# Designed miniproteins, single chains, continued (4): the designs that were tried, part 78

Each design is a single chain, and the fold is of that chain. pLDDT is the mean over its residues in the fold that is shown.

## One batch from the design tools (miniprotein)

Design m14869
Fold by ESMFold2-Fast:
Structure m14869 (fold): chain A 107 residues (1-107)
Amino acid sequence: SDRERALANVRVLAEAAVRQLELAIEAAKKGDLETAIAHAEAAKRMLEAALDVARAAGAPEELLEALEEAIRQAEKAIEALKKGDAESAIEHAEEAKRYAERAAELA
């Protein structure tokens, strides 16, 4: 069905965002803040796309909330990276990853 296809797309996007967040965390741990920003911004774009698809499909509130919180935490990670705060950025990116993983499980 169209809804099943949309939720499958949400899962793929959320899983792709998890991979980008893992790469952002590893880059931040190495002090490569530019690479970490690029991966965190890619994750945020994937999560925003997943949220748009989920909303259009009438996804359950729990899935929408997981995606919204993943986006919020990814945005905080990007802000921390731009300020040179790798420790805070890693914490927010790990939080974003947990919510993105939850979104993939719910989709």
Scores: mean pLDDT 93

Design m14870
Fold by ESMFold2-Fast:
Structure m14870 (fold): chain A 55 residues (1-55)
Amino acid sequence: SEMSQVDVEVQQKAQELMQQLQQQKSSLSPEEYEQKRQQMVKDVGKYYEELLKKA
């Protein structure tokens, strides 16, 4: 299967943000972790839209 450059960049950004969230997990309350996780999903979606506009 082929992936576009946009898909590769989105996947890499999502993995990086997930790694950072996991590193902070022990310092966050369960409520803070869930809020940051949901915000991350929204931020990745916005990043995807921005990359599509630049293509």
Scores: mean pLDDT 77

Design m14871
Fold by ESMFold2-Fast:
Structure m14871 (fold): chain A 58 residues (1-58)
Amino acid sequence: SMSELEKLKKEVYKLIDELYKKGLLTEKQKESLIKKVEESDIETLKRINDILKTRLAV
């Protein structure tokens, strides 16, 4: 089974991709976010996930 950490990373990567396709992220912002996701723990990923979901909903 996929770990909680891996499930959350996958979800955040999908949000980053969707925001990028909508023109809400630059290439530099996308790259910085991907790097941060790779270095982040579960608590940080939950915060990033919530922020990106909010940005997508606006």
Scores: mean pLDDT 85

Design m14872
Fold by ESMFold2-Fast:
Structure m14872 (fold): chain A 70 residues (1-70)
Amino acid sequence: SDLEKQLDELEKKFNEAKTKEEYIRVLIDAGALRVAAEMLKRFGVISPEEYERLLERIDAIEKKINEKLK
């Protein structure tokens, strides 16, 4: 899906990030993708199963970012 491609790009940005500001920007983008996934599930554009897979990936990247920001 387009969201999975956006997550792939976000994971690349995380790997390329070097500054606290860059990690914060990735965290903001991860939050935006979470909202997008919730809306697409709410309106039946994606399945509950796809939503769960997207959430697991978003949760994983947010956890990694929070470890970098400590």
Scores: mean pLDDT 87

Design m14873
Fold by ESMFold2-Fast:
Structure m14873 (fold): chain A 93 residues (1-93)
Amino acid sequence: MADELVEKGQKALSEGKYDEAIKYFEEAIKLDPNNGRAWLLLGLAYLKKGEYDKAIEAFEKAIEVFRKNNDLPGIYYAEELLKEAKEKKEKLS
């Protein structure tokens, strides 16, 4: 299930293995593109890696998916992380 890949990605993310985490979340998204959690965590992995443009794209997709599914907590968390990614991108410019 996509959920098993999300769990493996979360473990990799917690261990600082950001490239491994990204691969697991991308595979989860391939199996279920409506998995808002996978999009959110993909964005977080890119954010931790300093890939701010990719993080922004993933968080915007997470917000789209969460809105479609009426997941208000998911929308809130994705918008907060999107704000953080945009602020970090501006500081590098």
Scores: mean pLDDT 86

Design m14874
Fold by ESMFold2-Fast:
Structure m14874 (fold): chain A 55 residues (1-55)
Amino acid sequence: SLEETLADLQETRDLLEKILKENGDKMSPETKKLFEKAIETVKARIAELQAQLAA
């Protein structure tokens, strides 16, 4: 369901943000940028699904 997909994406976002927060200073600039881009992509998808559920 959309609700299950939304929950999974929110969990993925939280996990990626935690990894970046705890390990960001130990990452190469390239790796850090990749994580930041992944987080932005997940957040965008969450916003899209939230809009669909509100329709």
Scores: mean pLDDT 86

Design m14875
Fold by ESMFold2-Fast:
Order: sequence, then structure tokens, then C-alpha cells
Structure m14875 (fold): chain A 72 residues (1-72)
Amino acid sequence: MKGQALTDREMAANALRVLAEKHPKLSKELIDEIVRAVREGDKEALRRYAKKAQELGMDELAGFLQEVADAL
């Protein structure tokens, strides 16, 4: 892996996996979709997932996803 932007996305994806482990209510499929969206830079998907996380009371996860989406 080369390039700062790719490294930042990989770090964000790893942070998301750690954060998601604290929320067992999230399906594996949803977590995998979010990680993919981070790696691909899919801002719309990340914002949709952030809203869903907020609706589930996962404010820390929602804020993280919104920050990542805004940085892309």
C-alpha cells in the first residue's frame, strides 16, 4: 500500500472494525459494507450508515462515519 490517502483510508477502516466490535447489534454484512465504503471513498454510503448508527444510539460510530465521509 502506497500513498497517504490510501494509508489514511486503511487506518480508518481498522478503527471502524475496532469500534464495530463494541456494537454487536451491527450485522457482519453491514460492517463489511461500511468498511468497503471507507476503502472505496463512497461518501453517500458512509453518510447513510452514519444516520443509521445514530438511529441505533451509536453516536460515537455515527460521528466517526460522518467525519470519514467529510474527509473523503
Scores: mean pLDDT 72

Design m14876
Fold by ESMFold2-Fast:
Structure m14876 (fold): chain A 70 residues (1-70)
Amino acid sequence: KTPLEKLEELYKKLKEAYEQGKYDEAVKLAQEMKLLFEENYDKLSEEEQKKAEEIIKEVDKIIEEMEAKR
């Protein structure tokens, strides 16, 4: 699997955890996604970087929403 495919898979799991109210699980998935993005950013093509950035932007919105509900 490419790093982008792994990010997409983790993002799906994060959305499911968030929808189920499993905020601790969602936070762990978000942390894994950010580490994967940081570690592999320079290895991605320009097109893959743009897609990864879009996914991370959505993850940040979900984290902000969870934090606002605390």
Scores: mean pLDDT 81

Design m14877
Fold by ESMFold2-Fast:
Order: C-alpha cells, then sequence, then structure tokens
Structure m14877 (fold): chain A 70 residues (1-70)
C-alpha cells in the first residue's frame, strides 16, 4: 500500500517530553527533536517531521507534525 501522510497538531507538557524522550527541552530546536523522538517511539516505522513549533514556553510545547505511515 502507498504511504499515508497526515498533519497533526500536538500539545505536550514540557516536563513529560523531557521525561519520555530524555531530551532536554531548552530551545525550539530541542522541542522539535523531543516531539519527533516521542512520536517515533510510539509509532515504530513511521516517518515523523516537526514542520513548526507553534508554541514553546515553560509549561508546554505545541507543534505541527507531519506523520507518514508505511
Amino acid sequence: APPVTSTVDVVLPRAFLEAATGVAVTSEAQAAAAVEALLRALMPGAEVTVTAVTRFDADRVEATVTVTRP
């Protein structure tokens, strides 16, 4: 079957992202990396790309993510 691509908006607590991924979330780039790592762990074999970090503050990360499932 051809790959299926979906765009999703993700809202995650910053502390949860750091705990779940082991990635320190101190910048927008680290937030993107942590979100990608978490989603790849939850969906083995899926291609996960953060296209935008729409919000990054002390409490949470909001990001737009493209997920391609085989």
Scores: mean pLDDT 79

Design m14878
Fold by ESMFold2-Fast:
Parts: C-alpha cells; structure tokens; sequence
Structure m14878 (fold): chain A 92 residues (1-92)
C-alpha cells in the first residue's frame, strides 16, 4: 500500500539524514528532510505528488551524500527514492 511504501521512504530518509549530519553534509540533509515531508503527504493526503516529492528528496540526499563521500548516506538516500517512487505509483 502507498502508506507502507511512504513509511519506508521516511525511515530510509531518516537514516540518510543521520549519516549526512555526522559528516556535515547540508545538501544531503535537506534532500532527506524533503523525502520525509513527501512521504508524510502520502500518509496523510494519499498524494501521488507526495510520493514523487519523496523520490526526488531521496535522490537529492543520495547525490549530496555521494559528493560528500558518505556511502551510508548514498545507500539510504537511494532506498528512500526507491520507496518514494513505489509510494507515488501505489497512490496514483
């Protein structure tokens, strides 16, 4: 279900934010927070647009982490993007 995928997107985005914060990567942190916000929109409004926002935020978190050298942040950002896309598809 869309809400289950959104919850997973938010969980992985939270892990990406933790990894990025430890290494001082504001771009990755911003992306992760965006993914959490988008996921919350899926859970509260059933919004496919929220799922797409979660995917975009996860991708931004992964890119910021990759540029900053955070393998953990990149991995979790990619997972957040994957589940954000699944949430968007399920909510559509």
Amino acid sequence: KAAEYARKAAEYAGEAAKAARGEGLPGAIGGALGAIGGAFEVETLGSAEGGRAAAAGGEAAAEGARKGGSEEGEKYGEKAAEYGRKAAEAAA
Scores: mean pLDDT 81

Design m14879
Fold by ESMFold2-Fast:
Structure m14879 (fold): chain A 97 residues (1-97)
Amino acid sequence: MAEEAAKHYREAGKALDAGDFDTAVEHMRKAAELYAKAGHPEAALLATSVDVAILKSKGRVDEALRVSIATYEALAEALEGPEREDFQRGLDIAKAA
């Protein structure tokens, strides 16, 4: 699971470099879901934080926000109990930004 999640994050990075934002978001969502199911939701957030920082450094602030929203949505969908509530709170904050 974690290896498959890492592969999806690599594909997301390639799509971002190619300017294919929709494909990048799809791979990031899948990676987040797989990391959450593997018991490593923090790995998804850490990986996404790097991509968000890169997008922001390039002035692509709207794309950075959409990547954050997509990751939190995938984590909220994949997790249960208090962890789901924490990521749902993060999603609500991101959507309000």
Scores: mean pLDDT 73

Design m14880
Fold by ESMFold2-Fast:
Structure m14880 (fold): chain A 56 residues (1-56)
Amino acid sequence: SNEEKAQKMIENAKKALEEDPSRTVQLAILHELEKFLETHPNPELEELIKELRKRL
């Protein structure tokens, strides 16, 4: 259940990022992912956050 929720969050974030959004939108996505990670620890989500931080 929690893994499925994390996977959906990751897939939705990746789709949003594929649209090459503005820096402001990318920061909003990052903030949402970081908040989600606090309640749903997941290594794939942690890696996505790390990649997004390097990109920004």
Scores: mean pLDDT 83

Design m14882
Fold by ESMFold2-Fast:
Formats: structure tokens, C-alpha cells, sequence
Structure m14882 (fold): chain A 60 residues (1-60)
């Protein structure tokens, strides 16, 4: 799932900007949990990716 992989990557990047103490692995693990929870709540992969990209831009 290209969109899911991109959502995890963007979310991990946003998490690291918000908390620089996170390692790359920790940020990715947290991003995977967040993405999975959003999908379980009924969000589509595209919606999760768009939300993650928006969050990253807002932290810039």
C-alpha cells in the first residue's frame, strides 16, 4: 500500500519535528500505531496521508 507507506513516513517525520528526542525507529513505530488506529476508526489511506501531510506542513 503505497499511500499507507507514505502516510507512515509523513507521520513519523511530523512526530520527530514535534519530539526530536524520538529515534527514527521510535517515530516510525508510533506513526504505524497512529495510522492503524485511524484506519480502524474508518479513515481511508488517502485521508490519513492527507492529514499527515497537513500536520507536517503545520509544524514547518
Amino acid sequence: DEELEEAVEEAARALKLKDPSLTDEEARELAEVIVENALEAGATAKQVLEAARKALEDLK
Scores: mean pLDDT 77

Design m14883
Fold by ESMFold2-Fast:
Structure m14883 (fold): chain A 87 residues (1-87)
Amino acid sequence: MKLIEEIDKLKEEIKERVTEELRERVKKLLEEFEQPETLLDIALELGLVSEEEAEEYRARLEDPAVHDELSHRVVVYLAEEEKKKAE
């Protein structure tokens, strides 16, 4: 699916554009991106999913579509942060 490839590309693009200030934060987020449980917690903290959605996702964490969707939301958030930092 193009969606998975697009997510991976965005993740690498953000990583390359990260400033020294954000380097460690982004690295930690990328590491947690590999774990569905932590990824869900990040999405909740960022307000990317509701509490009800989070409960449904928790029941379906084995589904790669859930991991892909959560990953996409986090990557988009990181891309928006980079855009806000741009002049």
Scores: mean pLDDT 64

Design m14884
Fold by ESMFold2-Fast:
Structure m14884 (fold): chain A 73 residues (1-73)
Amino acid sequence: MEAERLLREALRLAAEAYLLEAEGKEEEARRLFEEAHELFRRAAELAGRSVPELLAAHLDEVRRIAEETAAKL
């Protein structure tokens, strides 16, 4: 469950970063992308998968976050 928690947090931070970037807050967005990247890396390590494999295993959640983020752009 720890890997899933980190994945969910990473997806949330990445979504927030995209919204900040769309609003022109690029420095804040960059910091959140960096934090999300580190969480994706840790989640993948804990799950024994690569980041793409971990994302593929959670396609429904990835799709939901992407759709919610796109709706706010």
Scores: mean pLDDT 76

Design m14885
Fold by ESMFold2-Fast:
Structure m14885 (fold): chain A 68 residues (1-68)
Amino acid sequence: MEIDEDEIEESLLRMVGSIAIEIAKKKGAEYAKKLLEESAKRFIEEGFNEKIVEEVKEETLKEIEELA
């Protein structure tokens, strides 16, 4: 069975997004947004699929903004 590298990256990024949403609920939206932006930038620098990173980041940012 061939494991799709993009599928693994998406799963990891979705986990990070879920953590960021929980952080927004506990520590506030501003802190969570900063953490998410820094994490997304680092993932792209490390060679993660930029399209997947940007998609998960945008979806997570919208959910965080709805909590604020």
Scores: mean pLDDT 77

Design m14886
Fold by ESMFold2-Fast:
Structure m14886 (fold): chain A 68 residues (1-68)
Amino acid sequence: MSQLEQNLALLEEMRRLAVREGDERSAAVLDRLIEKFRAREVLSEEELEAIRPELERADEIYRRHRRE
């Protein structure tokens, strides 16, 4: 798969796990990020900084499920 396809697959898995955990805020951020990647748009540094806490939370959920 292309790097874009691999990144999208990872984001979609992280979103699925965030939804499963009931973290709607992280899921919403991941939805927005997935949509941007599908549109092949880049996020500004300001946009990335704004969503950093939700992305870090989603990554923590993803890693926790990988350990379980």
Scores: mean pLDDT 75

Design m14887
Fold by ESMFold2-Fast:
Structure m14887 (fold): chain A 56 residues (1-56)
Amino acid sequence: DVRELVRRLAARELGLSDAQLDAIVAATSDEELRALAKRLGISLRQARSLRDALLA
């Protein structure tokens, strides 16, 4: 499962938990996603890429 691989890579490279990745997927706007990315210490581009990969 590609989504499982994305979750494992995000945990290893960015230190993100499954709950934090679920929060990224649940963000309904770029403004919410930007605020979440700032709290998680990642870029908006990284957050968008993760959301798009997990929603595919």
Scores: mean pLDDT 81

Design m14888
Fold by ESMFold2-Fast:
Structure m14888 (fold): chain A 78 residues (1-78)
Amino acid sequence: MKEGEELYEKGKKAFEAGDYKTAYELFKKAAELFLKAGDLRGAAEAYLGVAAAARKLGDEESANEALRRASELLDELE
């Protein structure tokens, strides 16, 4: 899904620039769009981005929740 991929790429660029709040929001929206499209791998990658951004923001609860969600999605692909 192009829109989900575009948001994911913007999230990566925000993360690389140190804008972890923007990265968090963009990765979260990308994950939602990938889930809506049935792209479980894209959604898992986006949730890993959410977890990385949340960890940089000191939000361990959100990071752990996103990691759990990504793990569940990756398990569905096995």
Scores: mean pLDDT 85

Design m14889
Fold by ESMFold2-Fast:
Formats: C-alpha cells, sequence, structure tokens
Structure m14889 (fold): chain A 62 residues (1-62)
C-alpha cells in the first residue's frame, strides 16, 4: 500500500488534474479528481492539509 507521503503526492497530482479539467470545461472529470484527492488525503490522515495543497497547486498553475 502507499505511504502517507505517497498519498499526499497523489492528492496533489489529483488536485492539479481537477484544476486542469475544470479549466477545460470538463466538470465530470474535475469532480472525479477532486474525489480522488479527498480519498487519498483521508487515507493519509491529512484532510486538514486540503486547503494548503489547493492553494499551492493554484499558485503553481499561474
Amino acid sequence: SLSREELVALAREAIRRAFEARRAGDDETGQKYQRLALEALARAGELSRLAELVAEVDAELK
């Protein structure tokens, strides 16, 4: 199974893909990646980091 840090990395990648999908107008794919990110963070015990990771990814995509 994935380590805590691997799950956080998976969540960050899923957040990035969710942003890209929404930018392309693909809300369905965006929702799927958002759910994957939440599931990965929940498994890592790191849901409190969601807002931080979203802000970091948003800044990286500027």
Scores: mean pLDDT 86

Design m14890
Fold by ESMFold2-Fast:
Structure m14890 (fold): chain A 85 residues (1-85)
Amino acid sequence: EEIKKLEEEANKALEAGDTEKAAQYYSRIGKLYLEKGDFEKAAKYFEKALSLTENPSLETIHLLSIAYKLLGDEEKADEYYKLGQ
């Protein structure tokens, strides 16, 4: 149920106009899905986190690259790897 709580907190942050805070929650959700081996959902939430900030975390970019690599999407993995250089 931890992921649902983080989704609720992200929604509250978005309702308050705090997109940076929402991005932090989505990045945390992505990490939890990565730990669970759900690489497709991990990538989805990391992409959502990146879309909410003009200055995305290098950690989030690197983890998104890893998620795509684990999905077998080598082209997207390389794209995000280069973005995080």
Scores: mean pLDDT 86

Design m14891
Fold by ESMFold2-Fast:
Structure m14891 (fold): chain A 81 residues (1-81)
Amino acid sequence: SVKDKVIEFLEELSKELGNDPVMLKLLEKVKESTDLKEIAKLTEEAAKYAVIQFLEAGDEKKAQEVVERHKEVMEEIEKEL
């Protein structure tokens, strides 16, 4: 499902950011939500947060990978709306 893909994306970001508390909180909110519009907003917030963290670490390549993966996930969410 689209929700499972969002959860996988946020779990991967959480691991790469060393189990960041902000990312873990967003992941839990996604797991608890049944509203695809809310899931979309949470996914965008998570992706933006991760991009900032990677850019601050000087990892422009990982930041770009997050942007690309986020775009793919959002396209799948839009198909279900």
Scores: mean pLDDT 87

Design m14892
Fold by ESMFold2-Fast:
Structure m14892 (fold): chain A 79 residues (1-79)
Amino acid sequence: MTVASEAAVLLARLWVRKHGGLSGATLPRPPSKEAVEQAEKAFALLPDDASFEEIGLVIHDLARGLTPEEAVARAREAV
């Protein structure tokens, strides 16, 4: 699993937990420090009222290797 794909999975879990959802299965290995930092930064940059369309775009772009700031900015501009 790449740092980018780990960050995307972690961001999805953070967003689901924020909205009272169930946490999925744990990662088979501890996530890298870089993946955790990218996911937490993206989560902090998202507004409380971000749409599922916005979060979906951020997750997709993080998985593709964009920075948290670039992914969030692109999602906000696209929606």
Scores: mean pLDDT 73

Design m14894
Fold by ESMFold2-Fast:
Structure m14894 (fold): chain A 81 residues (1-81)
Amino acid sequence: GPTVSVSPREQTVKVGEKVTLTVNASPAATSYRVYVDGELVAEGSSSTFTITVEKPGEHRVLVEATSPAGTASAAALIRAE
């Protein structure tokens, strides 16, 4: 089945700071979706995403990568202070 990873897996940022996430998928994905705390915040065909976190605290990131072989997901954590 398809596999996916996200980097960095965990990071600490300031509230409102830009966060860059890189997604690696096998086989190569045709589309990506990024969720923060269950809310869709970004989507596209590029494997690199820049997002902002507007609330302090720990935020769970879920990335989904979709290819003809199916969809796979990976999780990351962002702490905003």
Scores: mean pLDDT 83

Design m14895
Fold by ESMFold2-Fast:
Structure m14895 (fold): chain A 60 residues (1-60)
Amino acid sequence: MKLEELKRQKEEAEKKNEQLRKQALEGSKLYPDYKEQILQRAKGVIELVEKAMEEKLAAA
């Protein structure tokens, strides 16, 4: 298990999440539904990484 790699993915996801939020707000002019999908995916990635870290340790 590699918590270091999961931490890096979480940090990258957080940075991308901020960028995606800005882009989603601007992109809502073209794709209002897509805005929700982007935001939901970004939040889900961070949540999944945190969960994966805990599950990996518990399963080991």
Scores: mean pLDDT 68

Design m14896
Fold by ESMFold2-Fast:
Structure m14896 (fold): chain A 101 residues (1-101)
Amino acid sequence: SAAEAEATELAKRAAAVAAGAAQTGLETSPAVAEEERARAADFAAAEARALPTVEQARLFRARFDAFMDAAIAEAPPELATVLRAVRDAVVAAMDAVIAEM
């Protein structure tokens, strides 16, 4: 459906932002890593909030989680650890938005 395609596309963008945040954090400092995690979480929360239904927001969250799980499985151990931290922050932010919908 169009709603599923939109949720999948948004999830891909959110996962790309999260992966970029993880890589930047790994290459820089803990302070930058924290700021990048917050930016990734804020981006995903804003996208979830803009969706017309809670069902679409839940689908976006589920698709994001699946893309992140795949990325974590393919990553070297040090990057996988940072990706898990970014995923957890993003998922928590999306779940907070969904709870208020």
Scores: mean pLDDT 88

Design m14897
Fold by ESMFold2-Fast:
Formats: structure tokens, C-alpha cells, sequence
Structure m14897 (fold): chain A 77 residues (1-77)
């Protein structure tokens, strides 16, 4: 289901960011949003990059929050 795919992606993104692998987190979030919605918008790309950069700056929880927000929005109805 879309919900299960979203929850799995949120967990995998969180784990990647906690391990310091911001690039992997970006890849998981980008691919999952594209699979759920059929596209990855320019605004979604910017926000994913923002989350990646926040995590690289040591703001891991902030990076998680941005990517989780996008993944939750991807399952809008």
C-alpha cells in the first residue's frame, strides 16, 4: 500500500541520516516521492536538497523533519 511504502521510506531516510549518509537519504526520498506521485517537482527537489544540507550541517532532526514532511505530502489522497 502507499501508506506502507511511505512508512518504510520515512524509516529508511531516518536511518540513513542518523548514519551520516545524507546522499542515501536524498536518493530514498526522491525515488519514493517519484514512485508515489509519478513525478519529482522542482520544489520537492529543493526541499530534499535542503534536508540533505541540514543533515550535513549536523542538523539531523531538522533534515528528517523536512524529508518526512515531503513523504507524508506525497500520499495526499
Amino acid sequence: SLEEKKEKAIKEVSEALEKGDAEKAKEIASKTIEELTGKLSEEQKKLITMGENLAKQGKVEEGKAVMEYLLKQAVKE
Scores: mean pLDDT 83

Design m14898
Fold by ESMFold2-Fast:
Structure m14898 (fold): chain A 100 residues (1-100)
Amino acid sequence: AEEYNKKGNELYTEGKYEEAIKYYEEAIKLDPNYAEAYLNLGRVLEDMGKYEEAIEYYKKAIKLDPNYARAYEGLSRTLYLMGKEEEAEEYKKKAEELEK
């Protein structure tokens, strides 16, 4: 699972979003509890403007790891992009509390 996640990260940094998604999906298929792969899927979908889908994957990452500050950051950022500022601020505060 880690090698697919790593290749997905490489493709993401190259701007190859659709290919990155396929590698993260394979990582999840091999390890359905791989919280980082769900986080990375959320990030790619967010960058593609697929905000509702991004939120779903960030929430899955949080469900697998409730202390995953980066997932709360992604959720907050996506909510800001959707104009849901109050809800975004709540998740941003949660992320900051977890980084202590």
Scores: mean pLDDT 85

Design m14899
Fold by ESMFold2-Fast:
Structure m14899 (fold): chain A 51 residues (1-51)
Amino acid sequence: MEEELKKVRRKALEFAGLPEDQLEIFDGKNRDKILEELEKKTPEQAVADAA
C-alpha cells in the first residue's frame, strides 16, 4: 500500500503538469523538503493544487 501511495503521488505530480525533470529534482536534490511536502499532501490535494 505505501509503495502504491508513492506511485500515486508521483503520478499525481506528473498529471499536475510537472515534466520528468521536476520529478528528478524531487528524487535527487531536495528530497528532504519534497518528501516532507509529499507526506503531508495526499494525491487528491496534489491534483487540487494543479486545478
Scores: mean pLDDT 57

Design m14900
Fold by ESMFold2-Fast:
Structure m14900 (fold): chain A 71 residues (1-71)
Amino acid sequence: SKREEAIRLLEEARARLRAGDVEGAIRLLEEALSLGVLDEKAVRGTIEALRNGEVAAALQGVEDLIAELRA
């Protein structure tokens, strides 16, 4: 399902952020957004945090998105 695919992409984005791959994480977040199952504002806010160097805030954003999809 698109929901399961979005969770997979978000978990991959989280792993990339933990490894310091910010650009890879942004690409995965954009791909997850394209599936149409995520809050667009929340995803765009997470990407903006990453572009501003706010990795801790972005990690929390990814965790919140995963939790929402699993609820």
Scores: mean pLDDT 87

Design m14901
Fold by ESMFold2-Fast:
Structure m14901 (fold): chain A 77 residues (1-77)
Amino acid sequence: EVDELIARVARLLHQAGKTGLALKFYNEVKSAIDAGDKEKALEYIKKAREEVSQLDLDPETKAEILRTLDEMEEKIK
């Protein structure tokens, strides 16, 4: 389930034209999760939340990404 949430955020970022951010996010969070490093995964999620909040995105897309990041954080805790 967390893996699906990671993929969803990356997909939404890619569709919004933020392919570099999508790839970086996917690689960073996925690597941390696969290593069992919950704290590092949460750090990457918080950083992604900050970056996404400052992006000039469609409001609906931005809200969906931020909501998915919040859900991901709750699942990892």
Scores: mean pLDDT 85

Design m14902
Fold by ESMFold2-Fast:
Structure m14902 (fold): chain A 65 residues (1-65)
Amino acid sequence: SMEVEYGEGMILIAASVYGAKAEVEREGNKVTITVEGASPEALKTIEKIAKNIEKETGAEVEIKL
């Protein structure tokens, strides 16, 4: 959905701002976010964005470190 695509963009931007790398993969209703080199602060921000995607879209969001 458009809301998932928007959320993907926000996650990538958040990771970049904190100097981390993130990849977002979408398969049907499942969104997998893989994060590398994230500080605890970066991870908290990404987790908040992920929860918002789940709430607004009903997608299953998984974060992998």
Scores: mean pLDDT 77

Design m14904
Fold by ESMFold2-Fast:
Structure m14904 (fold): chain A 78 residues (1-78)
Amino acid sequence: MADDLLAQGEAARAAGDYRTAGSHYEEAGRLYGDAGDGERAARSFELGAQSYEQSGTEEDKQQSRSLQHVADVIRRGL
């Protein structure tokens, strides 16, 4: 499930659909986090942050910052 969302995020990013990519990576990060996989969770949130930043709207830039903060907190705990 989380792996499927990661793959969907990668496909959306390859297609240039950065908002959809960000959403899929964010959901993958939550599922990996719930499963106790901190490394994959942090990586997924980092990819989500990068994708939202590429989307370029102010709302997406705020979401990017939030996801980067979550990733940083997870990595600090590893």
Scores: mean pLDDT 85

Design m14905
Fold by ESMFold2-Fast:
Structure m14905 (fold): chain A 62 residues (1-62)
Amino acid sequence: GAALRETAEAAEDLYRAGHPEETVIRFAVRSAREQGAPEDLVKRIEAAKSVEEAIRILREGA
C-alpha cells in the first residue's frame, strides 16, 4: 500500500543523501515492520544484497 511506497521513497532519499547501504536497509526493515508488512516481505528486505534490491522489494510489496 501507500505506506510501503513511502518507505521505499524515504529509503531512496537516504541513499541519495549518502547514508551507508546497511543503514538504509536497516531503516527499510524497521519501517516495513512498523507498518505491519508480512514477515515474509520483511525477511526479503532484510536479506537484500543492495539498497536497489530492498527498494524494489518494497515497491513490489506495495
Scores: mean pLDDT 84

